Designed miniproteins, single chains, continued (5). Designs and how they scored, part 25

Each design is a single chain, and the fold is of that chain. pLDDT is the mean over its residues in the fold that is shown.

## One batch from the design tools (miniprotein)

Design m16896
Fold by ESMFold2-Fast:
Structure m16896 (fold): chain A 90 residues (1-90)
Amino acid sequence: VPIAGGAEAEALSATRARLTLTAGPGGGAGDAVSAAAEGAAAAGVGFRGIDGEGDEDRAVLTLEGTGGSTGEAAGRAAVAGARAGGAAAA
C-alpha cells in the first residue's frame, strides 16, 4: 500500500489530541488537513480544531472532541483520513 506522507496523533487529555501531518509528494499541508477533517467526519467522530500552524509540507493541530467523542478518537480518525487523502492526491 503506497504511503502518501505521514500522520501521527497523540492524546493530550480525555478530550484533546495533538495531530502532526506531513504532506506527501505533490500535496500541501492544507490538503493533508482537509483530508484529516474529511476522514474524521466520515468515521462519525466529532472534533474541532483549537489551534493549527504549519509550513508548506507540515502541519500541527490541536483537536478537541465534540458530541461525546474523545480527543483520542478524533485524532485516530483524523490520522486515517489524512492517509487516505494523501493517497488520493497522487
Scores: mean pLDDT 61

Design m16897
Fold by ESMFold2-Fast:
Structure m16897 (fold): chain A 68 residues (1-68)
Amino acid sequence: MEKVREVVEEVLGVSPVNDDDDIFKLGGDGSKIKEIVKKLKEKGIEVTEQDIINNPTIKKLVDYINSK
């Protein structure tokens, strides 16, 4: 949970990011989403760009990861 928030905050350059904040409304574009995917993979969290598009908040993305 904290790892996902930390990666999103680092990539978007925004802190704090709340659980219900929309990543795309915080300035997440295609390039930023790719960087989030890469950094999450480095932390052992496997998600695709499409997974983030479909789950665009910290809460939704974490709930999705925990459901896999």
Scores: mean pLDDT 81

Design m16898
Fold by ESMFold2-Fast:
Structure m16898 (fold): chain A 120 residues (1-120)
Amino acid sequence: GAALAEAFAAAGEVVDEHAVGRLPEEAVEAASEGFAAGVAGDGAAAAEALERAYEAARAAGVEFAGAILATTVAAASLNAAGHPELAAELLRRTVEAARAGDGAAVERVFEEAVAALRAL
């Protein structure tokens, strides 16, 4: 719906500001694997891949960028799995935390998104 589209557009803006050009190749590759697994309906594989993406970003010292990207991909995967309202809510919280510069808040939303994927 319109709310989900708006949430993804806003998330795209914070991903562009904080993640584009800053993430290691390993994090981007793992995030892509997570998205593919999510679209295929494998929530456990999606969650594992997105945790690898976050850890790769953390190892490179860009954990904030990693959490923003990984949570956005997790929300896209949840939307593909038929949970658009949850996806929109997680994206809104991620955007709010990212705009506030609150890395701990983004990390909490990421942990919730991964738990939701594992519950699929």
Scores: mean pLDDT 86

Design m16899
Fold by ESMFold2-Fast:
Structure m16899 (fold): chain A 55 residues (1-55)
Amino acid sequence: SLEEQLELLRKAKKIAEDMIKSAEENPNAPQSLIDRYKKTLKKIEELIKKYEEQL
């Protein structure tokens, strides 16, 4: 269902946020990796918004 997909997206958002935090706390993490995670997070947030508008 759309609600189940939305729940999975919210879990994916939490994982992406945790990955960004871990990368930012790691002085050896390249900026390109952090930027990639942030782009992924933005895409997840855009999908959540789109799905919430359909409920």
Scores: mean pLDDT 86

Design m16900
Fold by ESMFold2-Fast:
Structure m16900 (fold): chain A 56 residues (1-56)
Amino acid sequence: DELRKKAKELEEEAKRLFDEANKLAQSPSGREEAKKKLERAMELLLKAYQLEEEAK
């Protein structure tokens, strides 16, 4: 099932972005980049959720 495989890939990418954002948020200079990564991660999670629903 290509949709489930794609959803898993998006979830893994989102997890990576969350981890990077947490590291960047530890300094004032990293806050803007951390915010961008968090927004991207949320977007990927929403897309993954939609693909999983379509696969049902």
Scores: mean pLDDT 81

Design m16901
Fold by ESMFold2-Fast:
Formats: structure tokens, sequence, C-alpha cells
Structure m16901 (fold): chain A 56 residues (1-56)
């Protein structure tokens, strides 16, 4: 759980560096991924947010 939160925080920080919209998408994805309670779900949510923001 703690490691998943650290990954979510890193993803959000990365998104914020790209711009405010990317930061918002990353925050929502991190929240949803953590709520799902699995590392795979967290990574999938962050990846989807990056795609929507044009980061991937």
Amino acid sequence: MAEMRALAERGVEGGKKMGPEAGELAEEAARRGLEAGSLEALLAALGEAAGKAGLA
C-alpha cells in the first residue's frame, strides 16, 4: 500500500510538470487506481491518463 501511494504521488508530480490539465488527469487517475487497491490498476489508470493528456 505505501509503495502504491509513492508511485501515485510520483505520477501526479510528473503530470503537473507537463501542465495543469495533465496534472488534474494524473490526480484523478492516481485516486482511482489507489481506490481499486492493486498495483496493476494503479499503473493502468496512470497510463490511460498519460495517453489522454498526450504524454504517451
Scores: mean pLDDT 71

Design m16902
Fold by ESMFold2-Fast:
Structure m16902 (fold): chain A 58 residues (1-58)
Amino acid sequence: SKEEEAAKLRKEGKSSAEIGKELGISPSTANRLISRYGAKKNGIEGDTEDEALRDYLK
């Protein structure tokens, strides 16, 4: 998946622009894919969208 591949490159320290070039997509698209993957992998204390809402409601 482009999403997973973009996230992997981001983990390697690539910028969204570099990831876009690597995958042949725009930096904007790369950033969006990373964002979606990151939402699932980012929060060990909230690995979901509702976790961000939970923090907001606190």
Scores: mean pLDDT 66

Design m16904
Fold by ESMFold2-Fast:
Structure m16904 (fold): chain A 86 residues (1-86)
Amino acid sequence: MKVTLTLKNLTPQQQIAYALKAIGLELEGNKVTITIDGDTLTITLENLTDEQVDALLKEAQELEKNGAKVTITIDGDTITITITMP
């Protein structure tokens, strides 16, 4: 399973926090690519387990409850999650 996370309207503190989280997933054996463009962070995650995918989807739902705008698109074995912070 492949997941592309696009996080928009991030503070510098949020960029650091999400980048560190992505590094944590890489240390768990996933393939991780991180791209930073201004206040936007794009994280591409490959070789995810179903449990890891479920955890990411639950986190996106919690961010949405806290005022973020979340869009989820599924195309085959690829999930794209776009999160815009409030």
Scores: mean pLDDT 82

Design m16905
Fold by ESMFold2-Fast:
Structure m16905 (fold): chain A 60 residues (1-60)
Amino acid sequence: MKTEKIEFESEEEALEHGIKLGLTNPDARVSVEGNTVIVEYGASLEESIGSVLALIGQSL
């Protein structure tokens, strides 16, 4: 599995970009730790959708 970490200036910016990355990469599971987006490639569509929904809930 390929894992990528992308650091942003704020947690809000990381959440916004994490959601966009999850929506455009249906084979990736996304999560946010502070201001860092973690993208795990090779996930199922179900895992990808679940991760995006979790980030949307976290951003509210």
Scores: mean pLDDT 80

Design m16906
Fold by ESMFold2-Fast:
Structure m16906 (fold): chain A 69 residues (1-69)
Amino acid sequence: MAEEYLRKGREAYEQGDYEKAAKYFDKAAKLSKKGSFLRREAYANRAKAYKAMGDDEKALEDLGKALES
């Protein structure tokens, strides 16, 4: 479920595996309903993962999606 992928993404992020974290947050976002808190959290956390990887463009895109979610 979306909550499980959000948790797995946070665990991967804490381990420094930002690529894996971004993939889990992607799954969490896709499994969550548009406009939901979960979808917003998924995009916000994926933005953090992209920023940690140096992908500032993708990070900014996801911050925009979090605000619109």
Scores: mean pLDDT 85

Design m16907
Fold by ESMFold2-Fast:
Structure m16907 (fold): chain A 60 residues (1-60)
Amino acid sequence: MEFEVRSAADLIPFVEALLRERGTLTPEARRYIDLARQHAAAGNEGEAADWAVKAYEAGT
């Protein structure tokens, strides 16, 4: 099912769950997820989304 991402706050947990289900949530992917969460907390949604995408790529 396609999940239409509306914000970084929605994208980050989606990517984390997806990588966990695949068994590919590596330490590198977790580091990128932490960076994405940090940027989201600072209100930097574009940067947060970019780091979430990098976490997904690192887990694949």
Scores: mean pLDDT 75

Design m16908
Fold by ESMFold2-Fast:
Structure m16908 (fold): chain A 88 residues (1-88)
Amino acid sequence: METYKVLVTITLDDGTVYSGEGTLTSNNGVKSPMTVTGTFTNLETGETYKGTLNISNLKQVSKTTYEGTGTLTLEDGKVYNGTVTVLL
């Protein structure tokens, strides 16, 4: 397995955006489910949470960015679904 430090954003169905910094674990990039574990910030409120982002269907959409779908689980037990952008 390969490990990368990444910056991620998840945009929820209601338009709320969380930004996260953490560790991405992958065994073959676009083919494998990818997990980011780290700290996530609600960009509207500035509140920070530890959490896990599970990313599916990650595709390269620009020269240095990837987009997919994901499920964000925060330390308070809240679970969100949305569109994910990964910046490597």
Scores: mean pLDDT 76

Design m16909
Fold by ESMFold2-Fast:
Structure m16909 (fold): chain A 80 residues (1-80)
Amino acid sequence: MKKEIEEEGENAIEMFEEAVSKIKDEEAKKEAEKVLEEFKKKVEEIKKLEDPEKAKEEFLKLVKETQEKLGEIYEKMEKK
């Protein structure tokens, strides 16, 4: 379980890093980088969970929350 979450976490981090790297606005890019750092920290907390089913559920929830936060950053850029 912990290894599986680690591998999926690394893949998700790579995907989010690519998304952040494509942001042209420096302000939005910095905000997105902060979201990515928070995501990495939360993945480490999820890896500490002893219940593999709960760990997977929390990981999927975290991915969704991270996608929502990145979406808010893109929306903020549009409204700027």
Scores: mean pLDDT 76

Design m16910
Fold by ESMFold2-Fast:
Structure m16910 (fold): chain A 76 residues (1-76)
Amino acid sequence: MKEQLEALDNALAAAEQLKQKSDAMQGKLYDLMAEEIEKIKKTLEENPAETEKVKKEADEKLRKAAEAIAAEKAAE
């Protein structure tokens, strides 16, 4: 539990710092990341058994979004 919370806090901090270095276009992705992380935190409190499912779905969704942005950046 503590390791998962620490990883989520680190991810939130990283998203905030990336948002500071990046512009509005990437800011939307970081907002989405923060929203998904908070959703996972709430699920951990309400329904621990479902956290793994929600985390896996969120992780895959965020990874695809991040890959799309990285590909767009590389294409420029």
Scores: mean pLDDT 70

Design m16911
Fold by ESMFold2-Fast:
Structure m16911 (fold): chain A 62 residues (1-62)
Amino acid sequence: SMEDIEEVRKKIEEIEEEIERLKEELEKNKEDPEKVKELEFEIEVLEGLRGILLGLLKLLEK
């Protein structure tokens, strides 16, 4: 339904905003190797989740 599509789109938007925030934090903390490692891991996990939701969105739009 249209509501299901909008719900998935909203979740993707939230994840994209979180990834952007983490990338900004990564840029600010480049001199902290431990923090960089933690942020890179979090970004990777969220990018994976975004990919799954984008796949779901594609199925729901057809």
Scores: mean pLDDT 85

Design m16912
Fold by ESMFold2-Fast:
Structure m16912 (fold): chain A 60 residues (1-60)
Amino acid sequence: TDEELLKKAEELFDRGLRAKRAGDDRTAGRYFKEAAELLSQVKDEALKAQFLNEYSQRHT
């Protein structure tokens, strides 16, 4: 489901950020790519926009 895809994307973004903080840019890039691929599979654009808005707020 779209919610499952978003949950997996969030997990991958979090793992990517942890890898980046550890200095592993290569691993971080792979996690971010996988997360972006999952986001591209989300069919509900409104739900995807809500997820991205909430995620960006946590990073500020």
Scores: mean pLDDT 78

Design m16913
Fold by ESMFold2-Fast:
Structure m16913 (fold): chain A 73 residues (1-73)
Amino acid sequence: SNEELLEKARQALEELKEVLEDSSFSEEEKKEALKTFLANLEKLKEARPELREELEELKKEAEEAYKEYLKKK
């Protein structure tokens, strides 16, 4: 269902945030995690246009989390 897909996308965002705060991951791995997350959101937008607004908000939150990570370096 769309609700299940959104919940999985939100879970993936939380996993991304954990990767960004984990010092055991390299800068390259963190950047790749963001790219993978964003690519998966774009695929979901194509498959489920009705979820576009919610997925766009998740994209913004992911980009904001990455910017915050860069500021803390």
Scores: mean pLDDT 86

Design m16914
Fold by ESMFold2-Fast:
Structure m16914 (fold): chain A 79 residues (1-79)
Amino acid sequence: SSIDKLVQEFFNTPLDTLDSARRALELLRKLIEADALSELQLESLRDALQRRLKVETDPELSSVLQEMLQLVERKLAEL
């Protein structure tokens, strides 16, 4: 399905550049709206974003990653 392709694109999108992270954030918003991510995927993503934010030195990239983390934490709180 088209949603399964978006899930694959999201998890294959690197978070190492601002442009890639912005694309990942755009995909994440669509996937959350579509309820396309499992609780386990959301928990794994939260943990990965928390670990990445501890080592990220770019303030613009950190801002995008923090927004992604807020979306994931909000969705988890609704489950």
Scores: mean pLDDT 90

Design m16915
Fold by ESMFold2-Fast:
Structure m16915 (fold): chain A 75 residues (1-75)
Amino acid sequence: SSLEEQRALDEANARGDRANAYVQQVRDEIEQLRREGRSMDELAEELAARSGVPKETLDDIDALVSARVRAEALE
């Protein structure tokens, strides 16, 4: 293996770690909104409109997190 191959692997791992941290942050924000009284249905309607994902697919927290990540990538 070359130094270039090692750098590529290190960069891929760093990007993965940052992506995981970002997803966890989004999850924490969604859970906070639910603690503040926002229902799953209200969050699903909002995130479906923002992300273009069908509301019927947004039936759990993980789906809402994915829709929020998609919505922020489109903004």
Scores: mean pLDDT 82

Design m16916
Fold by ESMFold2-Fast:
Formats: structure tokens, C-alpha cells, sequence
Structure m16916 (fold): chain A 56 residues (1-56)
């Protein structure tokens, strides 16, 4: 589900659910790259979780 994907992103990145939701709401390459660099989570992993949330 969307909520499960957002929760997994928040948990993996060590950020709040609100911050993870903001990434999913603005799923641009720039936003995903910034989230990846700031959290240390690989770009492809952030993108996969965002795509999972959007497909739910």
C-alpha cells in the first residue's frame, strides 16, 4: 500500500513519515536525488519506494 511504502522509506532513510510523504508528493528526479544524498539511501532504492507508493 501507499502507507506501507512511505513508512518503509521513512524507516530506511531515518526521516519522519511527513518528510517521506513530501518526496512521494513531488517525485521529481531532483527531489529524489536530494533525498538520496541527504539520507545516504541509494537513488534507485528511493525511486523504487516512491514508485511503489504511487502505484498503490
Amino acid sequence: SREEAIEELARLAGISKESAEAVVENPTETVIRVASHDTGVPYEKVRELVERALRA
Scores: mean pLDDT 83

Design m16917
Fold by ESMFold2-Fast:
Structure m16917 (fold): chain A 71 residues (1-71)
Amino acid sequence: KKEEIEELKKKAKEAEEEAKRAEELAKEYKKKYEETGSVEDLAKYVGYKIRAVGYEFEAELNRKKAEELEK
């Protein structure tokens, strides 16, 4: 049980790190789009924003599962 809680917390932290990375990439492509006007850069910006939301959701789910096991 303790090991399961630790694994869930690790997965949550990894997902949080991936979400932050996706947000950083989104900011990078937003800046590129503002400079270039390229629809490809805009598409990448939007794609990374969606990816970041997905990872944030995954992190929250794993955090809640760990909390439930601690109760």
Scores: mean pLDDT 82

Design m16918
Fold by ESMFold2-Fast:
Structure m16918 (fold): chain A 90 residues (1-90)
Amino acid sequence: NELEEAIKNKDAKKLLEIGHLYILEEKYEEAIKAYEEALNLSGNKDAVALYNLGYAYAKLGKLEEARKYYEKALEIDPDFLAAQENLEEI
């Protein structure tokens, strides 16, 4: 499948694109896998990927994981308004 191919090829950009598509399709567990792999390749320094990972965890009701990733996104980008707002909601 496309996710496994992107992981095999270590294509961080493709993993981010796949993760975004999974979010749009409400496939949150698959989105988490795509974003985790992308973040591992980028050294865990992509604020947007960290935010989207938190968002997917929140949609699954995993609020502790969501909080962790929103906080990590804000460590990279303190002005990330969406992460600030979502962190206040959980």
Scores: mean pLDDT 86

Design m16919
Fold by ESMFold2-Fast:
Structure m16919 (fold): chain A 93 residues (1-93)
Amino acid sequence: SENELQLAQQALNDGRAAVELGEEAVKIGSGKKGLNLAIAGALSAIGGEFSSEQALKGNGDEEAKKLAQEGLELAKKGLELAMEALKKVDAAS
């Protein structure tokens, strides 16, 4: 349905944002800016995981399920990057 497709698209967008924020946080690796980007990346990853799980539980078509799965994988990657950035920020403190 359209609702599952919208949830899947939201998951993909949140997952992409999580990866971008996480990569920037890792690149900075220190200070308040690095910390804030890591937190933002983690929050976006949590949102992407939630949206993808809701889309996958629904009566969505194969397109919606594929997008939701892609969003979930990006959310997982974004969370890993956020955790890496948090460790770098802590080590730099």
Scores: mean pLDDT 87

Design m16920
Fold by ESMFold2-Fast:
Structure m16920 (fold): chain A 55 residues (1-55)
Amino acid sequence: MTPVQQRLEEGLRGIERAIEELEREYKETGDIKKEVVLNILRAGAETTRALIEKL
């Protein structure tokens, strides 16, 4: 693994955990702003996964 790949994988795990936690909070509160943030984070996580696969 390259140092960049390791950092991206670590960041991706952090983002995935943040998504899971935010999804739980959104389910409890129905906060529309949390839904927007979730969509942005999901898109970022997907892009990061695709990038890691190419490296």
Scores: mean pLDDT 80

Design m16921
Fold by ESMFold2-Fast:
Structure m16921 (fold): chain A 55 residues (1-55)
Amino acid sequence: APSPAAVAAAQARSDAGLERTKEILKELESRVDLDKLTPGQIGELARELLARRAA
């Protein structure tokens, strides 16, 4: 079985990714009306933006 420390490290990395996603969403909000979008559309848009930046 994997060590609990390794699992905790993986979770920490996921949290860091989520934090970066929040920052990108904040940037999107200043440029696009997130108020008009559904949560699903916001998630898709954030994922697409992350993919573009990663490329």
Scores: mean pLDDT 68

Design m16922
Fold by ESMFold2-Fast:
Structure m16922 (fold): chain A 83 residues (1-83)
Amino acid sequence: SLDRDVAELAAATLLSIARSKGYDPELIEALQKAMDAIRAGNVDEAAEYLKKAAELSTDPGDRRLIAQILRLLGKEEVAEEIE
């Protein structure tokens, strides 16, 4: 519960940054879908969209934050794949 709530907050923060900086609309869509999946409790679906967001990201800091969100969701193997 707490880890999921922290993951949701971190994803919301990254989505806000992406929107404010005018990131690629496809990356913004992937982050939004990841947040929707986290809120719905669909952790596997959230991991798929977070992985897509990391693949679309050109910023190593954003990719590290996505990896930390994946770890909070218990998806350590997926987090290691995107670092």
Scores: mean pLDDT 85

Design m16923
Fold by ESMFold2-Fast:
Structure m16923 (fold): chain A 55 residues (1-55)
Amino acid sequence: SFADLPEELREEYLEADIRHGVEMIRLAVSGASEEELEEHRRRAERELAAIREKG
């Protein structure tokens, strides 16, 4: 889980999570399709998973 990550990786995780959240909101507000939102969600989850796996 997030709480189990080293401090350095927690910082990287938070920065990535915030960045992806902001991008998701921007896409939704711009009228992105459900497919585009799903693609972004999958990409975000892969990046966050990769950060977790570094710990």
Scores: mean pLDDT 81

Design m16924
Fold by ESMFold2-Fast:
Structure m16924 (fold): chain A 67 residues (1-67)
Amino acid sequence: ATLEAQIAGVEARYERLADKMTPEEKEKVRELIEKARQALAAGDTVAANKYLLEAGKIVADIESRLE
């Protein structure tokens, strides 16, 4: 999958969890997704992947508490 598709995937998971996150978690994940998009737009795929992985980890940690 492309980095764009992976960022979209994490964003979709974030939207599904919006009502299950604290305000602090929502802001942190939103910031990381935005940073990933900004890095990708700048051609910095290494930074984009780093922010994507950080956002994905937080989302996965929240998902694990709901199952």
Scores: mean pLDDT 84

Design m16925
Fold by ESMFold2-Fast:
Structure m16925 (fold): chain A 73 residues (1-73)
Amino acid sequence: EQLKISRGIGYIIRAIGELLDGKPEAAKEAAEKALELLGEDDPTALRVLAMALEALGKREEAEEYRKRAEEAK
């Protein structure tokens, strides 16, 4: 469990780094891995996934994940 959480946080950091580097597709993949490791309702992973989707122009999908992140607090 602890290793799974640590790896999930690592993927969140990667996703943020990819977003800052202008690579939203890579950020989406990393955020999806973080969500898989941390749980489907992890608010941080959901927020980062929403940011990647918005950067990809998938605004409707991004808004759905953003709402889920707010509800999961």
Scores: mean pLDDT 81

Design m16926
Fold by ESMFold2-Fast:
Structure m16926 (fold): chain A 78 residues (1-78)
Amino acid sequence: MSAQAYIGKAVKIAIDAIPERKEEFEKLGNKAIQALVNGDKETAKKYLEEIRDLAEKGNPEVAPEVKKAYDDAVKAME
């Protein structure tokens, strides 16, 4: 699976966990993908970390799933 696909998975987990923040998560996910396409892996990781942290804070029960999606995305970028 590509890094972009794992970013999409993290966004979906976050939206399903906190539907009221859907627009915020979609914007962060799009920024992460745009940074990755531009070769800026550091900025992509930063936006992905924001998605992870917001999802964990808003719904701690999804923390393992969103952390795994984050780790999988970061590994796919390397």
Scores: mean pLDDT 84

Design m16927
Fold by ESMFold2-Fast:
Structure m16927 (fold): chain A 70 residues (1-70)
Amino acid sequence: SKADELAKKVLELKEEYEKEMEKLQDELIAAENAGDKEKVAEIKKKIEELKKKYEEKMIPLVEELEKELS
């Protein structure tokens, strides 16, 4: 059903977010340890964009899922 597909997308979005965030945080630590200021700035920007994108996508997706289950 569409509700099942939406629920799967919610879980996949969360898993992708967590994996990408972990990767970026690992890269950030490595760049900081290397003293690569430019790389640190790039990764920090990517982390902020990822957080915003995740929240913006998750909220309407959950709302659509709730509507399908009603």
Scores: mean pLDDT 85

Design m16928
Fold by ESMFold2-Fast:
Structure m16928 (fold): chain A 71 residues (1-71)
Amino acid sequence: GPSVEELIKELEKKGEEAVELAKEGNYEEAEEILKKMEEEIEKLKPYVPQPLVDKLEEILKKTKEEVKEIK
């Protein structure tokens, strides 16, 4: 399966895409990516260490805040 490093990089890339879409006025698509990020983190919670969960949730929180500031 994906490594810890790969999981972090994947979510960071999705976060960057969501922010870029929001800056271009594509809020619906940005919110769709945020929902997918939430679902991926939730699915991972039983299988990964808490420090990784905390890092993934921090990435999601920062991305949501940035999208809200643009909207």
Scores: mean pLDDT 81

Design m16929
Fold by ESMFold2-Fast:
Structure m16929 (fold): chain A 74 residues (1-74)
Amino acid sequence: SMKEELRKRQIELLKTELGWSESRAQSIIDTLEEVIRDLLARGVSLDEILATISHPTMREIVRDIYALLKEEEG
């Protein structure tokens, strides 16, 4: 599925760009997905979420998760 493909890509990105372990990358993506899902349910915009994130790699991951979850709400 698109969700599984995105997750694999994000894990690889965190491993290659930040030097994180697969288990750490997986854990953080799981946490981000839950947090972003809650924020979407509360009507928080992508711009508001990204305003609190400085690292470009993390901004990319959050943007992609937000887009995927927003499509799943439809």
Scores: mean pLDDT 83

Design m16930
Fold by ESMFold2-Fast:
Structure m16930 (fold): chain A 56 residues (1-56)
Amino acid sequence: DAEKLKKLEESAKVLLEKGKKLIEEGKKLNDEELIEKGKKILEETKKLIEEYKKLL
């Protein structure tokens, strides 16, 4: 369903924002663990986006 794909894509955009924010906050706080968490979110979100393209 196109609606489900659209909602998943929108959720992926939100996750990309959260991941970037965590990396920025981690850099300001010198928190390596926070940076790694943000990076992991970005990697997982990228995989979700690739899966959406396969569902077309």
Scores: mean pLDDT 79

Design m16931
Fold by ESMFold2-Fast:
Structure m16931 (fold): chain A 91 residues (1-91)
Amino acid sequence: MTPKQKAFLEALEAVREGRFDEAIEILEKNGLLKAAEALRTLVAGGDEERAKELIKEALLEIGYSEEEAERIASGLVATVRLLLAVDKAEA
């Protein structure tokens, strides 16, 4: 596993825990600027398709296959959407 792949997985874990600001910081510190921009876009309720494309591009750049990048990007977008919807419904 490359350092950038490890950083992405660490950021993904922070996202699953609802720690979006920490996830963005991890991505930025590790040069995953496209993934950081995508996550900022999703958290702001912006263009999900653009965010998915940015995540997919970042994953391809750090050594994931096209199929893995598509699966991970789709899963991440769905996870962020779900967490934001739950937070809004509860408060």
Scores: mean pLDDT 82

Design m16932
Fold by ESMFold2-Fast:
Structure m16932 (fold): chain A 67 residues (1-67)
Amino acid sequence: MMTEEQLEEVIERLAEAMGVPKEKVEEYYKLVEEAKKAVAEGKLEEARELVKKAQELLDEMGEKGRE
């Protein structure tokens, strides 16, 4: 499993590769982790909202970071 330290390093590398602020990549991963937790707790509606927010943030980053 990835440690928090390893996740932080991955976030930094992804932000650099995508040409977006590290904070945006951190927000994306935070939303994904919250969605995973919501799914594990059976809160499917809450998880769906979190996934939508993560997808919107990823789309925004993809538009700016794609070449």
Scores: mean pLDDT 72

